Designed miniproteins, single chains, continued (4). Designs and how they scored, part 104

Each design is a single chain, and the fold is of that chain. pLDDT is the mean over its residues in the fold that is shown.

## One batch from the design tools (miniprotein)

Design m15604
Fold by ESMFold2-Fast:
Structure m15604 (fold): chain A 94 residues (1-94)
Amino acid sequence: MSKEELAAFVREVLAAVPDDASAEEIAAAVVGALRRDFPELEVLGVRTAETPDRILISILLRDRRTGEELVVTILVLRDAAGRRRAVHVAVLDA
């Protein structure tokens, strides 16, 4: 699996989550989807930070086959009504 495939997968999961979802709800949805569809990825940790205008989520993963560690970073920017105006997903080496 490439970092690009993982980022695309996370974006698809986010598209199915309601616009008004909390950082915890988004993190739970992404972690649940990763555990279901990528069982080779171990979730080592999840960090969330939420303000009225921004959600930042970092998910630390390990590929159990290779020992490679990755961080999925999700940034959601919200409008004044709490709706998503922008979503950014990056997958980086840990």
Scores: mean pLDDT 84

Design m15605
Fold by ESMFold2-Fast:
Structure m15605 (fold): chain A 51 residues (1-51)
Amino acid sequence: PTIKETELQHLESNRENDIQGFVNGAHFDEELATKWVEALRQTVESLPLKD
């Protein structure tokens, strides 16, 4: 497995916790928190990592 694959799996496992963390910690709207977490996942996907 690639580093990218491992990171994406980790983000997927923690997706709900990360969203709630932003909502509770930064007082984000749930929709905004969800978009932020999705943007992070897309950023990881765009990293030029090779298997």
Scores: mean pLDDT 71

Design m15606
Fold by ESMFold2-Fast:
Structure m15606 (fold): chain A 75 residues (1-75)
Amino acid sequence: SAMDAKLKVTVTKEDGTVTEVIANSAAEAYKAIAEAVGGQAIAEVLSIKQTGNTYEATVRLEDGRIVHIKLEILP
């Protein structure tokens, strides 16, 4: 089930800071992303790329910061 799949969440900030978390659900992955970006909402999705079990997005936050988010569905 997609809701029960383990997800590796990687958030890369413009300063090169990388946050990596293992989530046990889509909801937990979303919470991890929100915490990594300091609770800032996504203002704009600049790019989205999906390759197999990997989902990558470049987004602009409401405070103007650009972050790279990578989601990997783990076996």
Scores: mean pLDDT 80

Design m15607
Fold by ESMFold2-Fast:
Structure m15607 (fold): chain A 81 residues (1-81)
Amino acid sequence: SLSARLQALQEIHLGNKKFKAAEEAEANGDFEKAKKLLRESINLYHRALRWARLAGDKELENIAWGNLKETKEKLKEIEEK
């Protein structure tokens, strides 16, 4: 549905904002804040993925999954610092 597609886009956008904020926190040496923001970003991309699947939008599903994977890898990297 169109509403499910719009919800997926909204969740991707919010996830991207949290990811950028996490990068800024990391650049400032605030690793605890960066980890918190990355976990929030992960939750948003999980929601985006569910909405994209409900919409049957494979392109949005691929974007959400890719962003989710990248964010999880970034979180793991920071947790190892």
Scores: mean pLDDT 90

Design m15608
Fold by ESMFold2-Fast:
Structure m15608 (fold): chain A 94 residues (1-94)
Amino acid sequence: SSLEEELQKILQETSKKLEELAGDDEKKLAVADKILKAIWVYSQEVLAGRLSLAEFRARIEALIAAAKELSEEQKKVLRETADRVAALVERALA
């Protein structure tokens, strides 16, 4: 679907930004990729009516806050991505 394609595009763009910020740190990239995967999975749960947008935001923020390997700049990029995804999902549910 066009929604799925737009969500995947947002996540791909974010992955590239995180790669640029992490440089050669594969552990930071692995943690960031895990959070991006969680954003995708939980966005699908919201679209299926099994998770609220508030619970989506809370779960993703908990993962970001717990990610001690990530810089504050990387965490900011992930938070902005979660907000973009949440806004797109909210529009799709309206």
Scores: mean pLDDT 88

Design m15609
Fold by ESMFold2-Fast:
Structure m15609 (fold): chain A 79 residues (1-79)
Amino acid sequence: MKTLTIETVVKREDAEATAKRIADEVKERLGASDTDAELLAKEIEEAIKASPAEEVRLKVTATAENGELVKAEIEVEPA
């Protein structure tokens, strides 16, 4: 089991690009599948867009086991 935590500050306008970058990093470092990375990117983007703030502090904690993404936690708060 491997866990990766990524914390960053993101402007709402950069939500899609940031979500993709984080999902790609999770895929590379934890060995998650393309499908898992695509789903994670969508979840991150939607979480950022759901915030009324123009800038948010994003925390993503991803856990993988045997090359499969088992758990992903996404926390968003105003920056």
Scores: mean pLDDT 83

Design m15610
Fold by ESMFold2-Fast:
Structure m15610 (fold): chain A 70 residues (1-70)
Amino acid sequence: SSLLAELERILDEAGVSEEDKQALIDLLKNASNPASYAAMAIHITALHIEGVLTEEQRKQLVDILKQAVA
């Protein structure tokens, strides 16, 4: 999907590890499950707190997550 491609692009630009990238891809694919949605939101927040994601990248990833369940 276009959302998956955008997710991968942002994660690659941010230098997110392959492990975290794969985890977020799997969570996005299952975002209609509330547990997966919550886990993805928490993981995005954690990567931002760790300094891996900029605030703008965090916002873009949250918007992708919201679009996946719209």
Scores: mean pLDDT 89

Design m15611
Fold by ESMFold2-Fast:
Structure m15611 (fold): chain A 90 residues (1-90)
Amino acid sequence: GSLAAALAEALATGDLERARALLAEAPDVSQVFDEVVAILTGTDPSAPGLSHMIGAARVPGLLRRLAELLREVGEDALAERAFALADSLA
């Protein structure tokens, strides 16, 4: 969705204040997490081109950044999943 795309862009540009605000506005953090992962890994056919602009080499670092933000909002299980995905792609 557009929220997930905006969060992926905020992570890619290092705009952590925007990323925190977007997570706070998310009605379903688990769904937004799955959508952001699909955008960053280029596996979401509905997400237009963001993975190409970001580049595969940056994805592990962005997933670790997402994991830290998820931990800050108390989503520890999703944070662990993000760290595990980052490690598998490094």
Scores: mean pLDDT 78

Design m15612
Fold by ESMFold2-Fast:
Structure m15612 (fold): chain A 91 residues (1-91)
Amino acid sequence: MSTKKSPGSDLTIEEDIRLALGRMMAAVLELMARRGKLTPEDVREFAERMRKLGVSDEEIAEMLRRIAEAAREAGLEEVARAAEELAREIE
C-alpha cells in the first residue's frame, strides 16, 4: 500500500522547519556517504545538531538509519555502524 502518513502533522511552523531541515541534512550526509566522504564524526555531529534543534529522538533515529543504509551501500562499514549505534542510543 502507498504511504499513509497524516496530511496534517499538527506541527508548528518551527517544528515543521526543523524536521524539513533535518531531513535535508540527512540527504546531504547520505550523498556524502555514497561518495565515500562521510566520517563517524560527521554522523555524531549531525545527531547532536538535530537534538539541539529540537528534532524528536524518533525522527533523528530514522534519519540516522537512512544514513547507515547509504554508508553500507558505499562500503563505509565504520560510518554505518556509528549511525546505527547512535540511532539505538537516541531511542
Scores: mean pLDDT 76

Design m15613
Fold by ESMFold2-Fast:
Structure m15613 (fold): chain A 94 residues (1-94)
Amino acid sequence: MTLADLEAALPEEVVAAIDELFARSGETDEALRTARLAVALVALRRKEEEGVTSMDKEQILEALEEAAELVREDKEARELLEELIKKAKEEEEK
């Protein structure tokens, strides 16, 4: 039930990508933790159901979009995920 427990079940490359993604956020600890927890949960589901052992930028974007739906009860975490989605799309040279 902790973020650390979920990340321990993920491939090291996926955890590193999540760390880099959230390292530049200036949000509150609770919103940041909720958003990161949702992304980790989506990544774990993709690993178990789709066999995803690493995430490229496109797969990270998909995980962010799915995580935004999971945090519907937390407006601040959802706004953080939407902003990260926007930044990821801009980095795609689009």
Scores: mean pLDDT 70

Design m15614
Fold by ESMFold2-Fast:
Structure m15614 (fold): chain A 78 residues (1-78)
Amino acid sequence: NLEEEIVKLYKLKASVEEIKERVEEMLKLGAEESEDLPLVAAYGLEKGLSVEEEIELLKETEDPLALYKLSRELLELG
């Protein structure tokens, strides 16, 4: 399961359940369905971002360099 892999890979403080709940919140607020959704949700939880800020970040992940930078920063936060 992708959320479990993210928590383990990045050694996050957030649980799998917290990431899943945040993904659901993002989707309810109109976030695009994307394979990057759980990663952006995890990043926002670790950074203490709002759901609205996470939705904006998800749009930025259309740029592969932005996605790469986000994943690297998340690894450094763990």
Scores: mean pLDDT 75

Design m15615
Fold by ESMFold2-Fast:
Structure m15615 (fold): chain A 87 residues (1-87)
Amino acid sequence: MNIPVMTSDEEVRLYMDILAHELLTSEEIDAEKLLARFEEWAKKLSKEQLEIAREILEQVIEEARKRGDERVVEITEKMLEILEKLI
């Protein structure tokens, strides 16, 4: 698809920044609901936008590992697997 319908690269960055904050700061994360929501959103992205999302998720994994937050690492790795299937 050559024409983005509703999502700019800046909107992808904003969505990912909000998601990164949610992953790193939330007391409770419904992983199944979050992963399902992420997959439905990601399916609408271009390959270039999927790469932007991947870069931000790599940063989230690095930060989560530095904090020792194994749960956030696991959820974020599953998000990367979703992106890999779509690229």
Scores: mean pLDDT 78

Design m15616
Fold by ESMFold2-Fast:
Structure m15616 (fold): chain A 85 residues (1-85)
Amino acid sequence: EELKARRRAVLQLVAEMVSLIKSKKPLTPQLIDAVNELLEVVSKTDDPEEIRAALQKFAEVAKKEYPELKEEIDRLYSRALEALD
């Protein structure tokens, strides 16, 4: 039950990050692919290390595509990592 709550919190923070980016810039195909890959990992595993690895990959793609939003992306990424602890 706690793992389900943490997983939901991570997904909510990812949705918040995507919403923030979408409000300021159009979504790139690379970011959409990264979101879909992260959602696939989260749907298939309850291993927090696998979720962390997928989340890190997503955050790196987001920062590469939107370097001007790096600080905001890093803030939400840090909150998502804390939700997994």
Scores: mean pLDDT 80

Design m15617
Fold by ESMFold2-Fast:
Structure m15617 (fold): chain A 89 residues (1-89)
Amino acid sequence: MTDEQRKALIKVASEAQDAETVKEMLELFEKGLKEGLSPEDALKAILSGTTASKKEKLTEIAQRGLKMAEAGSSREEILKWLREQAKQE
């Protein structure tokens, strides 16, 4: 992992503590991907932040996204799914 990727991980996890909506979670996921994080690492960072801030709904969505990434879902499939989750709220 590069220093830039490590900084992105810390920033995404920190910002995820303040996330209130799936749309904000999606924006953090996209930011992590742009900084070179894998979908799995970006979702682990988001999950860490939402868990620390006790955001139960966002934590559940982050856990589901992480399971998709671990099962081999593409970046594009996870982004599509998260966009659909954001539209439902």
Scores: mean pLDDT 84

Design m15618
Fold by ESMFold2-Fast:
Structure m15618 (fold): chain A 80 residues (1-80)
Amino acid sequence: GVVAEVYRGVKITPDSYYGRAYVPSGVNEGWVYGSRYRPKFGEYITDEEYAATTEWVQALADGLQFSSDPSSVAYPFLPE
């Protein structure tokens, strides 16, 4: 398996909230970083935002472990 970590807490920067996932093998071996939500500065992320971000980074890690093309990973909620 892959290991996924999502940072939950008070947002300390005004730009973005980040999760990360470790890919143990394949073309993207190592830590991969992403953001799904951009909580307001000084606010905690919600449990729903935390769960959804965890799901997304886990899917990212799993896709990158088993795919030769990272663009094949499906993201349920891309930030725009």
Scores: mean pLDDT 46

Design m15619
Fold by ESMFold2-Fast:
Structure m15619 (fold): chain A 61 residues (1-61)
Amino acid sequence: MDKKLQELKKKIEELREKLEFVQKQREQALKEDKSKGDAYDKLAQELQKRIEELEKKLKEL
């Protein structure tokens, strides 16, 4: 159980780092072109959804 728990924690951490990167890109894009910021917003939502799914699996363990 612990090994699977650690793997899930690492994947959540990875996704959180990616989300932070995407949000940073979104801020930059919105300053230059509002329509490009919307694409990053969708990516951020996708990553957030993935994080929530993995967090649910952590709570099940």
Scores: mean pLDDT 78

Design m15620
Fold by ESMFold2-Fast:
Structure m15620 (fold): chain A 83 residues (1-83)
Amino acid sequence: MTTEEIEIKAVKTVVKTLLGVELTDEQAVTVVQILKANPFNFALIAKELSELLGKEVSVEEAAQINIEKDVEVGLNDIKQALS
């Protein structure tokens, strides 16, 4: 699986868990791009995600999505190394 596929899968899992929203692949790619472009500007991430999803996303939720996405990617990297 490519790095991009792992990131897309991680973002889909995290957004579903935290926000209850099922992302399309295209939406997941957009979320990954938003997070990468603004890794420490959680207010901007929250605004961009709220617009993309049509649902209000708080700054705290945006920060949690970024943290849990990185954890999920790291866990997949470990699983690939152990397989």
Scores: mean pLDDT 78

Design m15621
Fold by ESMFold2-Fast:
Structure m15621 (fold): chain A 95 residues (1-95)
Amino acid sequence: KLEEAKKKAKEVLERAAQGFVELGYDPERIQKLRDEYLEKIDNAKSKEELKKVLEDFAARLWLIGRIYAMETGDERPVRLALEAEEELYKIYKEL
């Protein structure tokens, strides 16, 4: 179950990063964030550790989305961040 949750979480991170790139966000910055959290997901040894990593990622993505939305006047980054948070919540709720 933990390994399945990690796999699903990685897919959410990949889609979120791609979505931000498609909205014009800096690819290098969002890919670096993605890679950082992919590593943290791999290193999580328990359900508690994985949950903490996913909550931290969701919070950081929300902050990035909010700032980018404020800079561009485009609310889509905020919606994308909230969608990713909901998908991650569904993953760790099954843990």
Scores: mean pLDDT 87

Design m15622
Fold by ESMFold2-Fast:
Structure m15622 (fold): chain A 86 residues (1-86)
Amino acid sequence: GVDELVERVRKLAEEVAEIVRTGSVEEAEKKIQELADLLSSLVPSASEKINQLKARAIEAARESKELAVKKIKELADYAEKAIRDM
């Protein structure tokens, strides 16, 4: 159901945030892109905003791990709201 999908999104975002904290910038960018692609496929009507938030998260990953984690959370929070609004 919707709640199970939201929980899956949260778990995936937490996994991506951990990769950002511990991995390379290249790996972080790849995982952020993969997360955004998955979220856009689940909620196509929200894809424009998801892609904007993805771009900000990737930019942040190049500058600051802490900021990137915050932007990944913003992306996940937006996607969760979009899923609940379906």
Scores: mean pLDDT 86

Design m15623
Fold by ESMFold2-Fast:
Structure m15623 (fold): chain A 99 residues (1-99)
Amino acid sequence: LPEEVAKEIKRLEEVKKLPPEEYARWQADFDAEADAAIDEYVKQGYLSPEEAATLRARLAAGDPEARKIAIDIVVSVRNQKRLEEIRKKAPEYIKKYKE
């Protein structure tokens, strides 16, 4: 996770160098992904609704620390989807391997 988070932070720093119109569109896309990831965390019980509301408010205010937290959540949700795909296939692979 730390290496993936660092890679995403580097990508965000590079995106800041884009023209303002392109940056605004990219930021909207990232904000949408972050909002969906925060919602997923709430649904899974990893984040309370109150914590999610506070994080969203801080993100809307442009808080850099909230942005770092949002990046961690986005990377975690991306990895959860990957792990869920592996977990769906792993029981079948384990059964076949033991046979």
Scores: mean pLDDT 72

Design m15624
Fold by ESMFold2-Fast:
Structure m15624 (fold): chain A 67 residues (1-67)
Amino acid sequence: FEENYKKFLEELKKAAETGEVSEDIKKLQDRINELKKAGKTNKELRLEIYRWLGASDEEIAELEKKL
């Protein structure tokens, strides 16, 4: 997950710089910005990205223990 998370962030940044972002990535960026505006922590934002990457509720619970 950590390696996939880092690769995802690099791809997201590159896509934003080139303007070639998929609809799914745009929706995730909008969701993250909404959560930031609502005062969510970096830990909570990271868990949302893991969910988007296909992590199950059980996997999210394990990741939450490590974050």
Scores: mean pLDDT 70

Design m15625
Fold by ESMFold2-Fast:
Structure m15625 (fold): chain A 71 residues (1-71)
Amino acid sequence: DPAAAARRLLEAIDRLNKWKAGELSFEEGVEASRELGAATQRLADQLAPLFQPGRPVSLKELRAAAEAIVA
């Protein structure tokens, strides 16, 4: 279910942004990163156009793509 995976990706991005802001513990940050990875893996085909050689994908780009999938 791509929509369910996209919702989980959005939740993981929000948690990871809180971790970057210093609002979450190390353990919570690790869990958020694992959730991000799992959701991204489930959406690999839909997210493939975002991945460019030598450039990391931003959380902003991942969020926009996930929002498009759930719309």
Scores: mean pLDDT 78

Design m15626
Fold by ESMFold2-Fast:
Structure m15626 (fold): chain A 90 residues (1-90)
Amino acid sequence: MSEEEKEFTAKVKEIEAETEERLAKARSEEERQEILGEAAIEVLKIVIEYHKKFKASEEQIEATKQAALELAKTLPEDQAKKLEELVEEL
């Protein structure tokens, strides 16, 4: 694993840790979905930066797009729209 891959992994883990803390404090399913949606958007932003920096293959980009669009189906409409817009930047 390269130094840059370690940095990418560290950023994702930080978002995961913050998300877990927020989920532990969530009082409703709606709040839980909002937290998960915000985390998904932040992770996708990092993945987009990674793909741009390392010039990801068409197959890798397509796999990321499909994964993000599948995730968007499980999120509230407003967060799903934002995730779909980020996918277009790939």
Scores: mean pLDDT 78

Design m15627
Fold by ESMFold2-Fast:
Structure m15627 (fold): chain A 100 residues (1-100)
Amino acid sequence: SVQFPPLTSLSKEEAQATLRTFAQAMIAAFETRDEITARQLAESLGISERIASGMIRMLLETAGLPDTGKISKEDLIALLEALAKKFGVEIDADIREALA
C-alpha cells in the first residue's frame, strides 16, 4: 500500500521515485489482468476506489491519453514514457525489462 503525491508538485528526484513505485505496482497488477480499473488499482494500492479513479484520470491527462477510466497493459509503457519525458526523468532498466 502506497500513497502517491500529486505528480505536478514533485521534484525530478521525487518524480523518478514515484514513477518507479507506480510502475512496480502496475506490473504486479498486470500479472493477473489485461486492464486495470479504478477498483482494481484501489485493491492493488490499498486505497479507496474514489482516490484510485482520480489517480487514473490524472495520469491519463498527464500522459495525453484518452480518459477511458482504465489503464491497459499496452497503455502502461506509453504512459510511463510520456510521464518520464514530461518530468525529464528516465524509466529504470529493470522496469523496462519487465514490460518487454
Scores: mean pLDDT 73

Design m15628
Fold by ESMFold2-Fast:
Structure m15628 (fold): chain A 65 residues (1-65)
Amino acid sequence: SRARNLVTAAAISLFLKGKKRITKDEIIAEAMKLGVSREEAEAAVDWLDLDGDGYITPEELKAAL
């Protein structure tokens, strides 16, 4: 999915900035800058948030890939 690819890219970009844990809202905001709608970004981030806690870790990103 295009939305999943862009959400994944947004999450990677935030981790490369030195963040160890990021909120779903931060990923949604970055994905929207890449051209994803909020609704599509929210659905893709929910797929990435494996434990449902509203935060994404590098470990969750690796497990989702």
Scores: mean pLDDT 77

Design m15629
Fold by ESMFold2-Fast:
Parts: sequence; structure tokens; C-alpha cells
Structure m15629 (fold): chain A 84 residues (1-84)
Amino acid sequence: DPEAVKKNAKAGAEFRDLLLDPDWTVVSVEMEKIGDKVKVTVTFRSAAGEEVTVEFELSLDKLSFEEIENSLLALVAGVNALRA
């Protein structure tokens, strides 16, 4: 479905933009295996207490669920450490 692919790409870009924005902090990361895909749900909180949830899907074509999880958790931890 081309619309689903575009929506997923947009959500991934929003995740990246929020992750790089110093006004937003990652407060939770949830991952769920759905067939051959991993659904990633990330919640961000602003200094004002506003929350934004971003959902996107990653294909398991070349990476295991554990490799994707470890990579995302390492990325989030690294970004948060640089801002502490």
C-alpha cells in the first residue's frame, strides 16, 4: 500500500526531527513484533508537559527484533546523555 509506506516514512522523519529537537525528551519506547515487521511507538514530552506519540514500522528483512531494539535504545540513550 503506497499510502501506508508514505505515512510510515513521514512518521520516521517526525521521530528523527523530535529526537534531534532539544525541547523534546523521549519518555517511552515500545516495540511490538507484528508478522515480518516491528511496530515502534515513541512518546516525547516537552518542557511544558505536552506529549506527542509517534508510531512507525520497520521491516525485519535483514535485522532481528533484538538488533532493532538494541539500536533504538542505544540511539535514545546516546541523545539523552548528550543533553544531560
Scores: mean pLDDT 75

Design m15630
Fold by ESMFold2-Fast:
Structure m15630 (fold): chain A 64 residues (1-64)
Amino acid sequence: MEEEERRRRVLKGLLAAHEVSKEIKKPITPDEFIARVDEKEAQIDESLPELTERLRKLLAEQKD
């Protein structure tokens, strides 16, 4: 992967893992945790264009 894509992938994975860890209320196996993280990553992937656009908008507003 290119450096930018690699960094985005890592951040996405970390965000997905964090979200999953907040949602789990019962002990689950590592395999189940990984499966949930993968599922969450797919959801983030689908919303990534909207997320990127909103992030850009927030950063632009903060510049001033």
Scores: mean pLDDT 67

Design m15631
Fold by ESMFold2-Fast:
Structure m15631 (fold): chain A 68 residues (1-68)
Amino acid sequence: MEEEELERKLQAQEEERRELARKIAELLDLIGEEFELRLKSKKYNVDLSKEIEELREKAKKLAKEFLK
């Protein structure tokens, strides 16, 4: 009895796992881009501080949304 309820719970957990994986992937992508900009700034002697700060702000916002 309530096999549909058990199936729904498993499906909901899988959906939550996919959403978490998606958010983690976005956060990792932002961190990677920030790191690449720091390397480019040093290698080419270009001031990319504004772009780096923008990526950091995006990462912080995403992290706050993740913790809600």
Scores: mean pLDDT 77

Design m15632
Fold by ESMFold2-Fast:
Structure m15632 (fold): chain A 85 residues (1-85)
Amino acid sequence: SDEEDFERYLDRIVDQIYYSVKQGNYGQASFLLGLGKMMARGYALQLSRDRGITDPQQIQAIQQERVEELTKRFDEAIEKAEKER
């Protein structure tokens, strides 16, 4: 499904951030953080459209939830990579 494909893509971004930080490439990690957050917002908009949600406040809440969940995963990957440097 589109959701499963999106989750696999996010898992790959999280892995790439981990390896970038472990190698000391913080520039690449920062780029991937921005890319991942942009994609999460885009997916939340698509999900809202598919569900017939037109309320701006509900759309914003879905976007915020997806970005916050992704940010937590990124922070955990960065912390793990820095401890292993």
Scores: mean pLDDT 82

Design m15633
Fold by ESMFold2-Fast:
Structure m15633 (fold): chain A 82 residues (1-82)
Amino acid sequence: SKLEEELEELLEKVRELKKEALEEKDKEKIKEINREMLLIESEVTLLMLLAKLEGKLSEKMEEIYDEILEIVIEVEEYFKKV
């Protein structure tokens, strides 16, 4: 579905940002990556809400959402350590 495709694209973006954060040594750049991650979290949360309201929410979407949230939390925790 189109919503599943949008979530998969956001998951790929979050995975790339995580890789970038782990390779980055500059605290300010890590902070910028963390900020971008939080914006993506807001976007996926809205997509999930809209999918639920439209009766289009699938188990696959829930799984992708959970994976995105786990990665966002990992990067936020990493940011707190630098």
Scores: mean pLDDT 84

Design m15634
Fold by ESMFold2-Fast:
Structure m15634 (fold): chain A 82 residues (1-82)
Amino acid sequence: GLSKEEALAKARELAERAVEFARKGVELLAAGDVLKGIGAILAAIGDALAAYLYGERAGDTTYGRAAFEALRALGLPVEPPK
C-alpha cells in the first residue's frame, strides 16, 4: 500500500494543483468563459478533496485544509470534510 510519506507527498501535489485550477477557474469566469471556468473549479474541488483524503491516510490533513482555505479565499463556497 501507499506509505505515509508517499500519501503526504500526494496530498501536497494535489493541494498545489487544486489552487492552480481554482485560480484558473476564477480567471476564466472573469473572462466570460463560463463552461471552462466551471470545469476548472470542479477540478480544483476534486483535487482539494483528494489532498484531504491522502492527508487522512498520512495522519496529516494540513495540505488538504490549506487547499480548501485557499479556495474559500478565492470566493468559492467550499468546506473541508469533517
Scores: mean pLDDT 88

Design m15635
Fold by ESMFold2-Fast:
Structure m15635 (fold): chain A 87 residues (1-87)
Amino acid sequence: MSPFLEAAREIVERQLARARASTDPAEKLRAVDAALVAVILAVSHHGADDPGVQELVAETLAELRELLPEEEVARYEASLRAAAQAD
């Protein structure tokens, strides 16, 4: 795994842990947004075909399904797909 992908994974894990621990909706949204930005940058930099990127995207979406309703998760899946197609 690249150092940049490892850093992105660490940011995602930290931010989603913060979102899970927070009772403030605004803090949850800020943490989720920070995690998604890290994932989008990893997709854009390494490409969607990278196995490490695919794993990070899948793990992030699985964790978002615990935090958000399925409709919101589907919107994030669409955003990540758009980022991948921009390559």
Scores: mean pLDDT 77

Design m15636
Fold by ESMFold2-Fast:
Structure m15636 (fold): chain A 93 residues (1-93)
Amino acid sequence: MSAEDRGAEVAGAIARAAIESPEVESVDVSLTRTPDGVTVTATVTLKTTDEDKAQAVGDRLARAAREAGADSVDVTVDAAAGTVTVTATVRDA
């Protein structure tokens, strides 16, 4: 499977996990080709400013990305802004 195919699976998994979360208002997912593979960036807008709930959403999205085959996952939670950003990398093996 190509990095682009795996990147699409990771993007789909993140989007699904976000939409299935009651705390999520919207999700925006982009894929960027890099020299070493694909980077998937997801920006999630939350219905809540609760830090524990925002972190739980971030953890759920990171897990979905890893289970879908992401090689690395970084999560930034900004509960005050109601935003979670997930950056997943899929490398050409």
Scores: mean pLDDT 84

Design m15637
Fold by ESMFold2-Fast:
Order: sequence, then structure tokens, then C-alpha cells
Structure m15637 (fold): chain A 52 residues (1-52)
Amino acid sequence: MGITSITAGIGEDGVLGALKAKELGVPFYTTIGDSPIDVYSFEPFFKAMGAK
């Protein structure tokens, strides 16, 4: 099955989940509070991981 969204916790898992969501062009959600989060809030982590 194709991935239509990604959900991960905040921190290391959140960084990896946000990067994968950006790569696939799908929305990213965090498990903390089970609410969607703006992937742009992870911009510093995207830069650290070599993503644009």
C-alpha cells in the first residue's frame, strides 16, 4: 500500500517522520496530543538532515 500520511512522535522520530512526509509529499502528524503539526516548524531539522 502507498503511504498517504505519516505520524510520529516529537524528537528524533518526528524529524525522520517529517523528512519522509516531505519526500513523499504527504501531510505529517505528531502523536503528542494526536494533532496535526506544521511540517515547516521542523525546518532546522530538515536542514540538519540535508533536506530542502
Scores: mean pLDDT 55

Design m15638
Fold by ESMFold2-Fast:
Structure m15638 (fold): chain A 90 residues (1-90)
Amino acid sequence: IGGEATTLFEQALGEILAASDEETRRRIMRIAGEGQEEMMKSKNTIEFIEAAVKTLRRIAELAKEGGNEKAAEIAEKAARELEELLEKER
């Protein structure tokens, strides 16, 4: 389900982690793990993308709070790209 959305999420997560300090990275990995569980339980592409967007928005807020502005920017951009994909599926 949603190969393009999965690839976008995974690529963004890798870039976010690379741009984050160690403490923020650990917290992001926890949120990403929770989000991936929700995505794996999705019944369709729309639910999958909505879960991915929600996860990236949470990651962006956490990165911003931790002072990882670049990581937050990457997460926000990825969330916007997924929201655009979601609009096409509606």
Scores: mean pLDDT 82

